# Ledger of designs, part 37: designed miniproteins, single chains, continued (2)

Each design is a single chain, and the fold is of that chain. pLDDT is the mean over its residues in the fold that is shown.

## One batch from the design tools (miniprotein)

Design m5260
Fold by ESMFold2-Fast:
Structure m5260 (fold): chain A 76 residues (1-76)
Amino acid sequence: SNDLEAEILIALGRMYESIAKKLFEQGDYEEAIELLRRAIELYEEAAKLGRGKIREEAEKNLERAKKALAEAEAKL
């Protein structure tokens, strides 16, 4: 189902965000930016596929990832 696909995309996005956060903490901003952009793409697709709570979860993760991306880009 589209909701199951959205859940998988959210899980993948969260993994990319987790790695990006560790890279950011280590000062590896360019690598963190690359992974955050990948997470954003995954969350955007999840928000298109998901319904109800799953869509809301994807949209919340998307907003968080966009803020993290802006913070990482500000370090360059």
Scores: mean pLDDT 91

Design m5261
Fold by ESMFold2-Fast:
Structure m5261 (fold): chain A 92 residues (1-92)
Amino acid sequence: LTPEQQLEADIALVEIQVAITKKAVERLKSKGADPELIKKAEEYIKRADEHVKRARQALAEGNLDEARRHIDEATELVKKAQKYVDEAEKKA
């Protein structure tokens, strides 16, 4: 794989992780889960989604270092969102 191909694959994987976490949040909301935990999860998902968009823009501009920085940040934000999802599931 070229560096560009590897980065594109990594971005796509994080996009899938964001989508899965969004679906988990929607299910928890429908089940009446703790609204404070849901709000925190949604805040981190929103920030992760912004970083994914910036990573794709940087990749399109050929700025691989900036794209990598944004996707690494998005990965950490998704992990934080998942912690709140897991906590909400345990309380439900």
Scores: mean pLDDT 88

Design m5262
Fold by ESMFold2-Fast:
Structure m5262 (fold): chain A 74 residues (1-74)
Amino acid sequence: MIIPLSMQDRQTLIMVRRDGMSQAAVARRLGVSQSTVSRHLRRGEQAMAQVMAATGLSRDDVLDRLQAVVDDES
């Protein structure tokens, strides 16, 4: 089962890991501090690791699914 992540945790993980953005670039885009981005990224990475372990999906497959969820949340 996917661990409940905030929208910010999901967006940060996708931007850093899928889109290749730096934490500073994500902080600028989201209008938050780099420390806030680091917290969201840490939570997202922990959830990612647990989903990968539970499902056997690759990191990229999990990121694709998380991006779909982010795109669907208006």
Scores: mean pLDDT 72

Design m5263
Fold by ESMFold2-Fast:
Structure m5263 (fold): chain A 70 residues (1-70)
Amino acid sequence: ALTETQEKILEKLVEAQKAIGDNDVEKAEKYIEEARKLIQASSDPNHPLVQRYAKSAEQLEKMAEKMKKE
Protein backbone atom coordinates (compact mmCIF):
# COMPACT_ATOMS: atom_id res chain seq x y z
CA ALA A 1 0.00 0.00 0.00
CA LEU A 2 1.11 3.60 -0.59
CA THR A 3 2.03 5.76 2.37
CA GLU A 4 0.18 9.09 2.74
CA THR A 5 3.32 10.91 1.57
CA GLN A 6 3.66 8.66 -1.50
CA GLU A 7 -0.02 9.26 -2.34
CA LYS A 8 0.48 13.05 -2.07
CA ILE A 9 3.56 12.87 -4.33
CA LEU A 10 1.52 10.99 -6.95
CA GLU A 11 -1.32 13.54 -6.72
CA LYS A 12 1.13 16.42 -7.31
CA LEU A 13 2.77 14.63 -10.26
CA VAL A 14 -0.64 13.92 -11.84
CA GLU A 15 -1.62 17.61 -11.48
CA ALA A 16 1.74 18.66 -12.99
CA GLN A 17 1.18 16.37 -15.98
CA LYS A 18 -2.34 17.80 -16.48
CA ALA A 19 -0.92 21.34 -16.34
CA ILE A 20 1.66 20.42 -19.02
CA GLY A 21 -1.18 19.05 -21.17
CA ASP A 22 -3.01 22.36 -20.68
CA ASN A 23 0.17 24.28 -21.64
CA ASP A 24 0.20 25.91 -18.18
CA VAL A 25 3.95 25.97 -17.47
CA GLU A 26 3.71 28.01 -14.24
CA LYS A 27 1.15 25.61 -12.73
CA ALA A 28 3.19 22.59 -13.84
CA GLU A 29 6.36 23.99 -12.19
CA LYS A 30 4.41 24.69 -8.99
CA TYR A 31 3.19 21.09 -8.71
CA ILE A 32 6.59 19.65 -9.67
CA GLU A 33 8.22 21.73 -6.91
CA GLU A 34 5.60 20.55 -4.39
CA ALA A 35 6.21 16.93 -5.42
CA ARG A 36 9.99 17.34 -5.06
CA LYS A 37 9.57 18.83 -1.56
CA LEU A 38 7.39 15.87 -0.54
CA ILE A 39 9.99 13.45 -1.95
CA GLN A 40 12.70 15.12 0.18
CA ALA A 41 10.39 15.00 3.23
CA SER A 42 9.75 11.26 2.70
CA SER A 43 10.85 8.97 5.54
CA ASP A 44 12.25 6.51 2.96
CA PRO A 45 13.73 8.47 0.02
CA ASN A 46 15.39 5.25 -1.24
CA HIS A 47 12.04 3.44 -1.60
CA PRO A 48 11.73 2.20 -5.23
CA LEU A 49 8.40 4.01 -5.69
CA VAL A 50 9.79 7.29 -4.30
CA GLN A 51 12.78 6.98 -6.66
CA ARG A 52 10.38 6.36 -9.56
CA TYR A 53 8.42 9.51 -8.62
CA ALA A 54 11.69 11.49 -8.48
CA LYS A 55 12.45 10.39 -12.06
CA SER A 56 8.90 11.35 -13.12
CA ALA A 57 9.36 14.80 -11.54
CA GLU A 58 12.65 15.28 -13.45
CA GLN A 59 10.99 14.29 -16.73
CA LEU A 60 8.05 16.66 -16.16
CA GLU A 61 10.48 19.47 -15.23
CA LYS A 62 12.32 18.94 -18.53
CA MET A 63 9.00 19.06 -20.42
CA ALA A 64 8.02 22.31 -18.70
CA GLU A 65 11.45 23.83 -19.47
CA LYS A 66 11.09 22.86 -23.16
CA MET A 67 7.64 24.50 -23.29
CA LYS A 68 9.13 27.79 -22.00
CA LYS A 69 11.54 27.82 -24.97
CA GLU A 70 8.81 27.15 -27.56
Scores: mean pLDDT 79

Design m5264
Fold by ESMFold2-Fast:
Structure m5264 (fold): chain A 61 residues (1-61)
Amino acid sequence: SPRQAALEAEIARVRAEMDRLTKRLLDSIAAGAPQEEVLAIAREIVSKGDRLHALEAELAA
């Protein structure tokens, strides 16, 4: 269905964003970035994870 396809596309987008943020987090830690910058990226990953869970629940319904 168009709704299912849209949800699957959004899930794929959020997963790709999380993968990029995870790489940025690891790169920032390796580079010795300021703690506040590292924590900001970590919080964004958590926020994206919450959204991913909500979208997956919507797709399963």
Scores: mean pLDDT 89

Design m5265
Fold by ESMFold2-Fast:
Structure m5265 (fold): chain A 83 residues (1-83)
Amino acid sequence: MKREEVIEALKNEDYKKAAEILKSMTLEEFDEILSDPEVRELLLNSKNPEVQEFAKKFFEDPEYIANTPLEKQKEELIKVLEK
């Protein structure tokens, strides 16, 4: 299942692999990933400072969440993971 593959990639700090899996996901699958508490914990506790800072904005900034469409949230997360 794509969610399990994303979790494994994030645990292994393989952010490029996580980005590739996310690119293959539908918006419904992506929304499920964001709703997974393990995914949230892995991103918020990332050892990559760019990933960690983006995760704080993504999960803890209600203004960003309210004003950013899900499609754009997916695109921005993928860009951060590909760095």
Scores: mean pLDDT 78

Design m5266
Fold by ESMFold2-Fast:
Structure m5266 (fold): chain A 88 residues (1-88)
Amino acid sequence: SRSESATDMAHRAVDQGWDEDTVLLAALAGYEGVPFEQLPEWVRRHTPEEFAELARRWMERMGLDPATRDRVARTVRRAFEREQRRLR
């Protein structure tokens, strides 16, 4: 399932020693069915607005409270912007 893919991707990122911001970005990619190796291309092809909507839907489906969703959305946006800058 998408939730299982998100969890698996997050665990993989944690096991590789990635920071929490990047782990959340990896979880969102997993939820959307993006393979780990395609993460850079996926980041390049999406807008901050598309990322915000994907994160909102993912967190809503996971049953997170509004305050936690706001915090996670901010963290995911930061990770996305950082990766976009790194890939330029």
Scores: mean pLDDT 71

Design m5267
Fold by ESMFold2-Fast:
Structure m5267 (fold): chain A 132 residues (1-132)
Amino acid sequence: SKKKLLGEASNLLSKAKSLVDRAIKLVEDGVKGSPALARGNALLALDLVQKAKSLVSEALKLVKEAGDYPELIKKLEQTKTLLQSAIQLLQEAVRSSPEEMRTLLREALTLLRKAKELVDEALSEVKKLLDD
């Protein structure tokens, strides 16, 4: 049913939110720490962000199957784009000099925070649709 698909999407977005929150904390701790800690935290954050993007992609498929929700679909597509950009910055950061790594981590942090806001909004919208 439509409610079942939206309920599954809500669960996936809740998991994605948790992974993004954890990635943000790792990147924040990394920019404050040693170069070794920054690189280690960037690698851990990269794994979490890749998993979060996969969950958002699956939630998007379920939302599209559930019905015509253009605003929600747009937010989930924007979230995917932000997470993909953060993945690219984190991949570059782990291969960069300490100075370049910190700059790339700060840029990734900005994108992850914006992705978190969009996931929070999308999750709120899915929950409102479930209360219909």
Scores: mean pLDDT 92

Design m5268
Fold by ESMFold2-Fast:
Structure m5268 (fold): chain A 108 residues (1-108)
Amino acid sequence: SPKKDKLIQSLINKDAKTALKILKEIEKENPEEAKKLANYRSPVLGKTLLHLAVEAATFDPEGVELVKYLLKLGADPTLKNDAGLTAVELARMLGLEEVYDILKSTLP
């Protein structure tokens, strides 16, 4: 959908604020689509929206809120990208302490 494409493009551009606004709009219009998107894996590098949100958080403080929102929608922090990294491991590697703590708190 055009909104899904714009959501993914905003995350590629590291614009978490715009991504969060679009994701909230998608949830309002179609809650089931938003939940499905929470675990969407990009065909490019197998990145989930959580991976992209973590990357965006290095440039945009709204990335923290986007991570929390994706987790609320049922995003799975244990899913690996094509490099074999989870969103938790990526947050640690990028030095995003608050994001790392949020993601780690969802693990068993």
Scores: mean pLDDT 85

Design m5269
Fold by ESMFold2-Fast:
Structure m5269 (fold): chain A 90 residues (1-90)
Amino acid sequence: ELDEIIREFYRKVLEIADTVDEYLRNLLLNVAMHAVYLARKKDFEGLEKLIEELRELAAKETDPHNRAALQRVIDVLEELLKKLKELEEK
């Protein structure tokens, strides 16, 4: 079910956001809210663009802990996109 996929995605991002400083935490929470909006609209191109924007941020991040957190959110977004595309094939 779409709602279960979205809830699991949001939960995973919240867990990652709790491991970082306030600035990055707020950024990751905004990313999570935007991704949920795009997922509910089935905007796969928007999700792919969001993933690319985060990859650019991770590449510019000099703190290894923050870079790892950004990479974890990218992985979770890629998993979300994969699951959403699988739902369309049913």
Scores: mean pLDDT 85

Design m5270
Fold by ESMFold2-Fast:
Order: C-alpha cells, then structure tokens, then sequence
Structure m5270 (fold): chain A 81 residues (1-81)
C-alpha cells in the first residue's frame, strides 16, 4: 500500500544521518581528495541507477544512496575549504 511505501521511505530517511556519519569517519582514513573523487564517482553511478530504476524498491534505494552521497560530498568539500 502507499502507507507501507511511505513507512519504508521514512525508515530510510531516519537512517541517513547515521550512514553519512559512519561513511565520513571511514573517509578520514583516505586523503580528502581521493575520498571526494570516489564519492563523486559513486554519486554518478547512483544517479544512473535512479534513472534506470524500474521498481519502487530500486527507486527508493537509489534515492537514498544519492542523498547520502550528496551529503558526504558536501561535508568533504567543506573540510577542503
């Protein structure tokens, strides 16, 4: 149902801050420029996956991945500035 789909979206959105924080800590093990390059490549891949998504589940996962990658890139760019 639409209510079940929204509940799943809300659960993924609630997890995003923790996933972003964990990935930022992991990225600290890499040079900032290398981490940025890798996440920008990942963002391009996730955006393509979102465009090619055929099911609600595929779209939801791809949207969450894009959002997480964009937040990670923004945080890493802020550290370089």
Amino acid sequence: SEAEKKAMEEKLAAMLPEVVAANLEAAEALPLEEALRLFEEALAYYKKALEEAKTFEQKLIAEAAVAAAEELIAALRARLA
Scores: mean pLDDT 75

Design m5271
Fold by ESMFold2-Fast:
Structure m5271 (fold): chain A 103 residues (1-103)
Amino acid sequence: DVAEEILERLEELREKIKQNGVPPGHTERQLLRGEALLLLIELQPSPEEIQEILDWLVERGIISPEEAEFFRRQLLGDDSGISRLFRYLEARAAGKSLEEILA
């Protein structure tokens, strides 16, 4: 089960953050959100598995319900949706604001 693998990796990351702390300039939420999106793009799970992972993130306050619906639409859409998420992650890593990414 790909969803189980992703959830286990996210739970392992949470435990590592508890033990080692958060790197400077980052939050637990940002690290877990980034890891989850990368795993969803890399492993390309089923629609049901994507929904399970997104629900897990919302329940733990890592993403909002609005962010979950946005990510779900991009991941379950065509290749352009996945490409947009990849560009979003790269732009955020480069320090670009949401306004610059959405322009």
Scores: mean pLDDT 72

Design m5272
Fold by ESMFold2-Fast:
Structure m5272 (fold): chain A 114 residues (1-114)
Amino acid sequence: SELEEKIKKLAKELKESVSGLDKEVIKEIAEKLGIKGEDNEIILGALILILRGKVNDPNYVEKDPALQKLESLISKEVLEKAIELLKNSVPFGEKELEALKLVYEDLKKSLSKE
């Protein structure tokens, strides 16, 4: 599908950004969210980096062009809500999973509008 092709292209651009993440951890998060595929796992890893980074530094993505591009595909209101959910959340906690689901669904909506 056209959406799958757009996801694959984004994942290729984000592969280096997520290289420092534990692949087993990302796979577990994807499984809990019901999200399948290596490309979607890469995108989820990048979304985790954006959310966790921006909780501590609102300008976190400015040094990574690929993460900056991914952030631009998420609406500001959804991103701000997801960051708020992450404040005082624990890794794999319900609030982190809810935040990831929100930004992932908004991303898919943005990709589908082209």
Scores: mean pLDDT 81

Design m5273
Fold by ESMFold2-Fast:
Structure m5273 (fold): chain A 61 residues (1-61)
Amino acid sequence: DSRAISEEVYARVKKLLEEDPSLSEKLRELMDEMLRNSNGLNEEDLAALVDKVLAELEKEL
């Protein structure tokens, strides 16, 4: 369910940025890099990659 995944990702990003706003620039750079390198990835692989990056940033909190 792509919509549910998007809402969950958005909520996690919002919570992350509320706890440490300095991560906003790092998160943006990582997402931009993933988008540039993910032109061949399907939606499921892209979602898994986003989840992994968010989990790594959440560990820095």
Scores: mean pLDDT 69

Design m5274
Fold by ESMFold2-Fast:
Structure m5274 (fold): chain A 100 residues (1-100)
Amino acid sequence: SLEEEVRRAREVLEKAEEFLKKNPNISYSILKKIFDEVFREVDRLVEALEANPDKLTPEQREKIEELYSKALFYRSQRTKEGYLKALELFREIVEVVEEA
């Protein structure tokens, strides 16, 4: 369900944020693994939103599209900073969906 996909995305993001706070000197490889797990759940959320068009306003959809596109740009940099910025953008996507 959409509610289940929102919950999963939030839970993996919260877990990632907690892990990063406890491990500030994280390696690129471990960060990438965490990012890939979060990305998988956010991607599932985006797919679920497309299947439930009435859940979001057009403005909220446009905002999510912009955030997702920007996150993919930062991911393409293949740097620790890029992955961290992309994770912040994924968090904003979840927040937009939960405000609906």
Scores: mean pLDDT 87

Design m5275
Fold by ESMFold2-Fast:
Structure m5275 (fold): chain A 100 residues (1-100)
Amino acid sequence: SKEVIEILKEYAKEVKKIVEEYKKTGDAESAIKKLEELTKETIEKIKKSDAEESLKNEVIDVLETITKRLIEAIKNNDIEELEKEIEDLEKYIKNLEKKI
């Protein structure tokens, strides 16, 4: 679904903004809250999309998994892991776009 890809691209863009702000401020609590709110909003957009149920379930699972890993990296102040998780997210989106 093209709509799911566009939703995921916007999610990745907003994740990058949150991570860049975290790098500038060191405010882990603000970054975690913003990531949790962004993920919840993104999941609701996926659920409302016209995509196949199997694709929605896959994407929601990936979003929940990556959010958990990003939050853990923020809690540990692991900037290298944050960058890696963002790169892995972008690779996931690119690979998904090729299958649709």
Scores: mean pLDDT 89

Design m5276
Fold by ESMFold2-Fast:
Structure m5276 (fold): chain A 70 residues (1-70)
Amino acid sequence: MSAEELERKARELLRAAGEGEAEPLYVNPEGGVAIFRLSDGGLAHYFGSSDERVLVMREENGRVKFEGIA
């Protein structure tokens, strides 16, 4: 998929989790991975391959605060 499509899919899940304005740090369409900086300084990892959509959000201290599938 394209970088724009991967970020768009990740952004849909981020918006659902209240993080629609998260800053993109890394987008790798070949690997199906995107990483975002959250409003609280944590990180969001999006894993998308084919039709699979998984978002894992971690607080700044590394604790998982959200894991979702679309």
Scores: mean pLDDT 72

Design m5277
Fold by ESMFold2-Fast:
Structure m5277 (fold): chain A 88 residues (1-88)
Amino acid sequence: MSQEQQEELQQRIERLEEQVREVEARLAAADLSPQDRATAQLQLDMAREYIREARRALEQGDAQQAQLYLHYAESFIENAERIIEQGE
């Protein structure tokens, strides 16, 4: 893995971690049903797990695996945002 690729993946991890925090703040303020709240929280928990796995892959030098896990994390964040938007 190149230094440039490592830095780009690290920045992407940091951006997604910030996005998860922002979506969690929105979830905390949102007036949702208990079911929608639980589902959105589960999506964010999954996003965090994939961000964690992306960091592990990056430490192992596996850029392809890190990119794949970050893609999954992005999808889970989008699902959580959609649940919050539709529940409001």
Scores: mean pLDDT 88

Design m5278
Fold by ESMFold2-Fast:
Structure m5278 (fold): chain A 84 residues (1-84)
Amino acid sequence: MKEQELERLKRRLENAAAIAESDPEWSELGQQLREAIERMDTDPEALRTALELEKQYSERLSAFLKEAIDRGLEIMEERKKLEK
């Protein structure tokens, strides 16, 4: 089942790279992650690099999304005060 585990991991990393690439804030990290994913089949160290990048991306993306959500809620609350 080693092959299925690698395929599942690769799909998760590909999804993370696609999301990062779609956001201008994260395009550089997304490119690095994609390059690492592309080399996973030939370079064992590329898998470790991809996992490290995905870990960093997940941690930073989580913080970034939380900040964006909080800001969005603040804007909505300020607009709501205009109605009150």
Scores: mean pLDDT 70

Design m5279
Fold by ESMFold2-Fast:
Structure m5279 (fold): chain A 89 residues (1-89)
Amino acid sequence: SHSREVAREVARELLEGMRELIEEYLRVYEALKKGDTSLARELAEKRGVKEEEVFLAAEAVARAREENPDASFGELLSRWLQIYSELKK
């Protein structure tokens, strides 16, 4: 049915969005490790956030991934937010 198709599309968009978000911040983290802040600055401008927030978020997702390489996107996102909250204090 059309309603089932819409629900499937919404679920796919959410999963794709989570994957893209994780990959984008991991790319920023890898660039930062090499002393390149350009990706962090571009992402900060794109999302309307401070560059410092992008640095903290990138470090947090990298730590979450390192702790559990096999984590689902949901598990990784949950742990990412927890570590980010700890780093922001």
Scores: mean pLDDT 81

Design m5280
Fold by ESMFold2-Fast:
Structure m5280 (fold): chain A 105 residues (1-105)
Amino acid sequence: MELDEEEREEFRKRAEELVREQIKKLEEMIKEGKLKELEESAKAMTSEEIAEGIRNTIRTLIELEVSKELIREVLEALERILKKLGFLDKVVQETIEEIRKEIEE
């Protein structure tokens, strides 16, 4: 039996709540400068791998039917973190811009 409409809506709301909590944590980490673990992880990745990670994250949020507004907030938080860590190069920036256009269209 497929999930009913109410169960799907509850799942979507729960997913959006979890995403909002993660955005809040990322924003707090940016403000406090507690980015060392993220910096060490990012240093091990190529720009292409970072870009792919962003695309995969956004694709998952779309599949979970997260709102376009919340997906934009995730992209903005990721862009700020990568900029602060010095990993917002041309490849990553162009990927974020492309995803943003795809969400708006």
Scores: mean pLDDT 75

Design m5281
Fold by ESMFold2-Fast:
Structure m5281 (fold): chain A 85 residues (1-85)
Amino acid sequence: TREEIVKLLAEIASLIAEEFKDDPSKAQEMNLLIVGTLDAIFEATTVQEQLDHLDKLEAEIRKAIKNEETLKKITELLKRIKDLL
């Protein structure tokens, strides 16, 4: 449901905020990307469009996050969102 997707994206946003707690500029950049992805998913008319937006978000997160444990947690949350589509 939409509420579940919002909660999972909020968990991802929290993990990113913790990762970049000492880099507020990067934290803001990543937060805008997450918010934009949430909006894009809710505006999408097909499941494939929703998946494409999540895949783009995952690619950007993989470029930005260097901590493997944090990346694993975020990837698992993204998979849970995809399972809700």
Scores: mean pLDDT 85

Design m5282
Fold by ESMFold2-Fast:
Structure m5282 (fold): chain A 110 residues (1-110)
Amino acid sequence: MVEEEVLELKKGPGTPLENSRRAAEEAREFMEKHKEKVDRVEIVIEAEDPEATAEAIKLAVEKASGKEVEVEVEGKEVRAVAENLTPEGLAAAGGEAALAGNGRITAISE
């Protein structure tokens, strides 16, 4: 059975650093809640600099978790897909996403 859980990422009224820290904590908690049921995570964001954002997400996830993430850019949209991601990896990705724009994280179980 395919199940999807979604976490919305939005630029808040705080500083970029405050919004990034909040998004990282929300992403960590989201992954901790779903960690034993998640087959893959998809992150989709609209970014002002999508190519730089894609690279930042990839590097942040690799540094935090040692996991590879596949990243695609189409226009202003950045889509990252990762399997077997840790809560630390998703927190790093969520933090970078919140610095760049608005988006969502989807946890998928099959």
Scores: mean pLDDT 76

Design m5283
Fold by ESMFold2-Fast:
Structure m5283 (fold): chain A 100 residues (1-100)
Amino acid sequence: SMEELIRRTVGTFRGLGQLLQRDFRIWSEEHGLDPTPFVELVERTTERVERAIRARDFEGARRIVEEFAAEMIAKLPERAAAIRSFADMVLALIDEAEAA
């Protein structure tokens, strides 16, 4: 069902966000940087995308993901590949939810 698919999509997306937060904490610690602003941006983006998906605003969800990727890559260009991989996976989940 659509509701079950949205629930699974949101769950997977939250898991991906937690993995990216862990990546940023580890990378920041290794480079003597405070991970807080990066972790908070991932958390805020996760909440915004989750709200958009639940509202079935799939275009809004994609825009939020694209804006996040651009902002985060500008802040952490050395992590661009990880950020892009996260964004691509989330966009694929949004496409799957919209197609249901």
Scores: mean pLDDT 85

Design m5284
Fold by ESMFold2-Fast:
Structure m5284 (fold): chain A 67 residues (1-67)
Amino acid sequence: GAALVDQGLALLEEGLRLAEEGRVEEAQRKGTLGVILLSQGAASPEQQARADALVAELRRAMLRAAA
């Protein structure tokens, strides 16, 4: 439902922030949970596009933080 999608997006945004802070392990946990919640929710095409962009940014930020 909408609540799961909103929570998933919020977790991806928190994961991105944590990765930018160098907190890679926490970022990975938040990102994984966010993707799981999004997959259980009925995301709109707009919400799915936002999620895809956030996942790409999170992966890039985690690579930078791990370097």
Scores: mean pLDDT 84

Design m5285
Fold by ESMFold2-Fast:
Structure m5285 (fold): chain A 95 residues (1-95)
Amino acid sequence: MALEKAREAAEESVELVERADPTLAPQIRELAERFIEAVEKGDVESAYSLAAIMESAAEAASPETSEKLREAAEKFREVAKLAEKELKEKKEKQE
């Protein structure tokens, strides 16, 4: 399930960023919570948008933190892609 993968990606992303820069952890945790909610709601556009915000944060960060934020963004994009696939499958099963 994309939702289950979203929770996994969120936990891993927060842990990775917290290790590199603890001051960013609250912001990344909020992005992760919003990402889980977007996936649960089937809001694929918001899920991709949140991954893009994570990538933008990487651009402003130190090299080490930037690497972890890019890993987090990639995890978010992969889960958003799964959510998009699940949404398509639901639409194809519709009347």
Scores: mean pLDDT 79

Design m5286
Fold by ESMFold2-Fast:
Structure m5286 (fold): chain A 56 residues (1-56)
Amino acid sequence: MSKETIRRIAKALTDPANRHLSNREIGELVGVSQAAVSRVRRMLSSDVSIFDVLAE
């Protein structure tokens, strides 16, 4: 995935308005697959990985 796509997914996942949405619904909002959203969610859970990707 591109870093830009990961940033968009991470932004959607951290938005308070989207906390109740499933990976599929967030994927539809961002225009990506549910699998892509799931990968970014795993990166957020890892804590370290998301900062590395979002930085550069």
Scores: mean pLDDT 71

Design m5287
Fold by ESMFold2-Fast:
Parts: C-alpha cells; sequence; structure tokens
Structure m5287 (fold): chain A 90 residues (1-90)
C-alpha cells in the first residue's frame, strides 16, 4: 500500500541520518547510505515515475549541498523533510 511504502521510505531516511551522525567520513557508512538512497528511489518508483523523478532530484540536490560544505546530518534531515513532503502531495 501507499502508506507501507511511505513508512519504509521514512525508516530508510532515518537510518541514513543515524549512519551520518556516527561517522559521515567512514567509507563503509557512506556506501551503505548510498545503497539506502537507491532503495528509497526504488520504493518511490512503486508510487509513480513522477514521484521517483522528484525524489531522485531531491537526493541529488542534498548530495550537492554536502559536497559544497553543508553538514551531512543537516542535509539528510532536510532531505527527509523534502521527500516526505513530496509523498504527502502524491
Amino acid sequence: SFEEIKEEIEKKLEEIIKIMEKDPNNLENFDKAMELLAEVVELASKISEEVQKEVSKKIQEAIERIMNGEDAVEAMKKLKKEVMEVLEKS
């Protein structure tokens, strides 16, 4: 169901935040966070192609913010808020 997919996406985004809070510069933690983001995109595709595209764009923007010096935890918390807002509008 839509609600089950939404809950799974939220849980994966919360797991990413937890990983980034522990050690954002650990390569293994970074790889796991990227894998979880890919899983979020796949879950979004089960809702619609439009939602998947918008979620992918938000993820890319969050990664670019981190690369430009934003705190990884803050960037991921903003990403969670933006993704959940996308899902609410779906």
Scores: mean pLDDT 83

Design m5288
Fold by ESMFold2-Fast:
Structure m5288 (fold): chain A 68 residues (1-68)
Amino acid sequence: LTAEQKAVKEAIDKVKDKLSPLEIEVLRRVVFDGKTLEEVAKELGISVKTVRAALRKASIAVHDELVK
């Protein structure tokens, strides 16, 4: 894992109780599997807009953990 991926993994472990299972799954597929939003949307059977919203919420929670 890159330093960024390691930091994200640790941050996810700290914020997992604040995120829905969908938000965590979207973040993991994008960050650890390197998938596009379109690929994740197809795999989960949801819209790209839903994937983007979930990723933004998860990314904000992770970013807040990393900078505080």
Scores: mean pLDDT 77

Design m5289
Fold by ESMFold2-Fast:
Structure m5289 (fold): chain A 67 residues (1-67)
Amino acid sequence: SAEEIAKYLLSSLPDEEISKYVNAKSVEEAKKIIEESPNLSPALKKKLTEMLTEENFDEVKELLSKV
């Protein structure tokens, strides 16, 4: 779910990386930000990119913007 993705990102990423996700223009750009993050393990990167879809991408951005 979007809430679950947002919780993982908020617990793992610094504010600078959260800001990059919030400014992402597409799900592909958001996945690239996750894949390039030094603050996420390879296993968590795979899990998050598999969970992230066109449908939940905007909801995740909205949830991250509230903090």
Scores: mean pLDDT 81

Design m5290
Fold by ESMFold2-Fast:
Structure m5290 (fold): chain A 68 residues (1-68)
Amino acid sequence: MEVIEKLRELIEKRGLERFTPQEALDLLMEVGLDRGTALNVVLRAMRKTKRPYITPEELLEALEEFLK
């Protein structure tokens, strides 16, 4: 719950509308996820998208699903 809130706030603060996989990984680690967990969340988000980038909604959804 708190980690998801931190991620949303960080995205809004930076005004980011899309992420590369590397940018998404770095953001997840900044909000307190370890590298292995962050990588699994990014890979899950990438499987959901047909685009070469991840949206904030896709990243937040992947994190939510992982924590459940």
Scores: mean pLDDT 79

Design m5291
Fold by ESMFold2-Fast:
Structure m5291 (fold): chain A 110 residues (1-110)
Amino acid sequence: MVTFPIPEVGRTLNGKGDRVQGSVADVLLIALSTSEELRKLAGEYGLAVAAGDTEKARKYLKELLEELVKRGIVTEEGAESLIRAIEEEGVEGTLTLKKPLELVPADSIG
């Protein structure tokens, strides 16, 4: 199965807790459901990771998290903790997509 689990999204949306308990996948899913602008940033982040450009990937992820903080979806502390965790683990290990994130299956078009 090539789907991202979103059980931690509820905690992220509450903006409470010591940090975001979701992965980069959860951030991308939130971005895809929030706005076209955030969706575009999520795509740019994915391309940077695929190209091995750690600096650009970090920049786009930070921009995504800043927008999510501005919208009250995540806390500043949570965003900072997630960025730090990714920095420790390495970007290539954080975003390992089995399949590209796609919008909507063709069979969902009425």
Scores: mean pLDDT 56

Design m5292
Fold by ESMFold2-Fast:
Structure m5292 (fold): chain A 69 residues (1-69)
Amino acid sequence: VDEIVGALVEEDGRKILYLREDFPDVPVPEGYERRLVSSAVLSAYMLFADAIVELRDGETRLVPVKPVF
């Protein structure tokens, strides 16, 4: 089942990956900042995230959520 465990927010050229505190070991690409947040706080960031981190079958994936238009 797909679970949302993180959200990527880009600000001033910085890439901040907000991860649920339950999943601190999610791999983060070079140049990203890792921030641990509660699931409630993560839900707020998901509303304006550039991408989300999905957990499927024990594997995490970064998925874009903002359309080109």
Scores: mean pLDDT 73

Design m5293
Fold by ESMFold2-Fast:
Structure m5293 (fold): chain A 69 residues (1-69)
Amino acid sequence: GKEAGERGARAGDGGGAAGAAGGNTQSLQMGIEASKRGYEAAKNGDAEAGEEAYRLGLEAQRQGLAAAS
């Protein structure tokens, strides 16, 4: 639902920021994509899409942090 989508968007934002800091274009793009998907999931009340966005955002954060280290 809305909460899962919002969580996905926040995770995506964090992944994008980490990617930008580490200079990792992949992570930055994944974070942006997760944020967009999370926003759409929140708008549509789609809990499964929100969970997918959250998972993608976490992966973006992981890759961005690894690149920044």
Scores: mean pLDDT 75

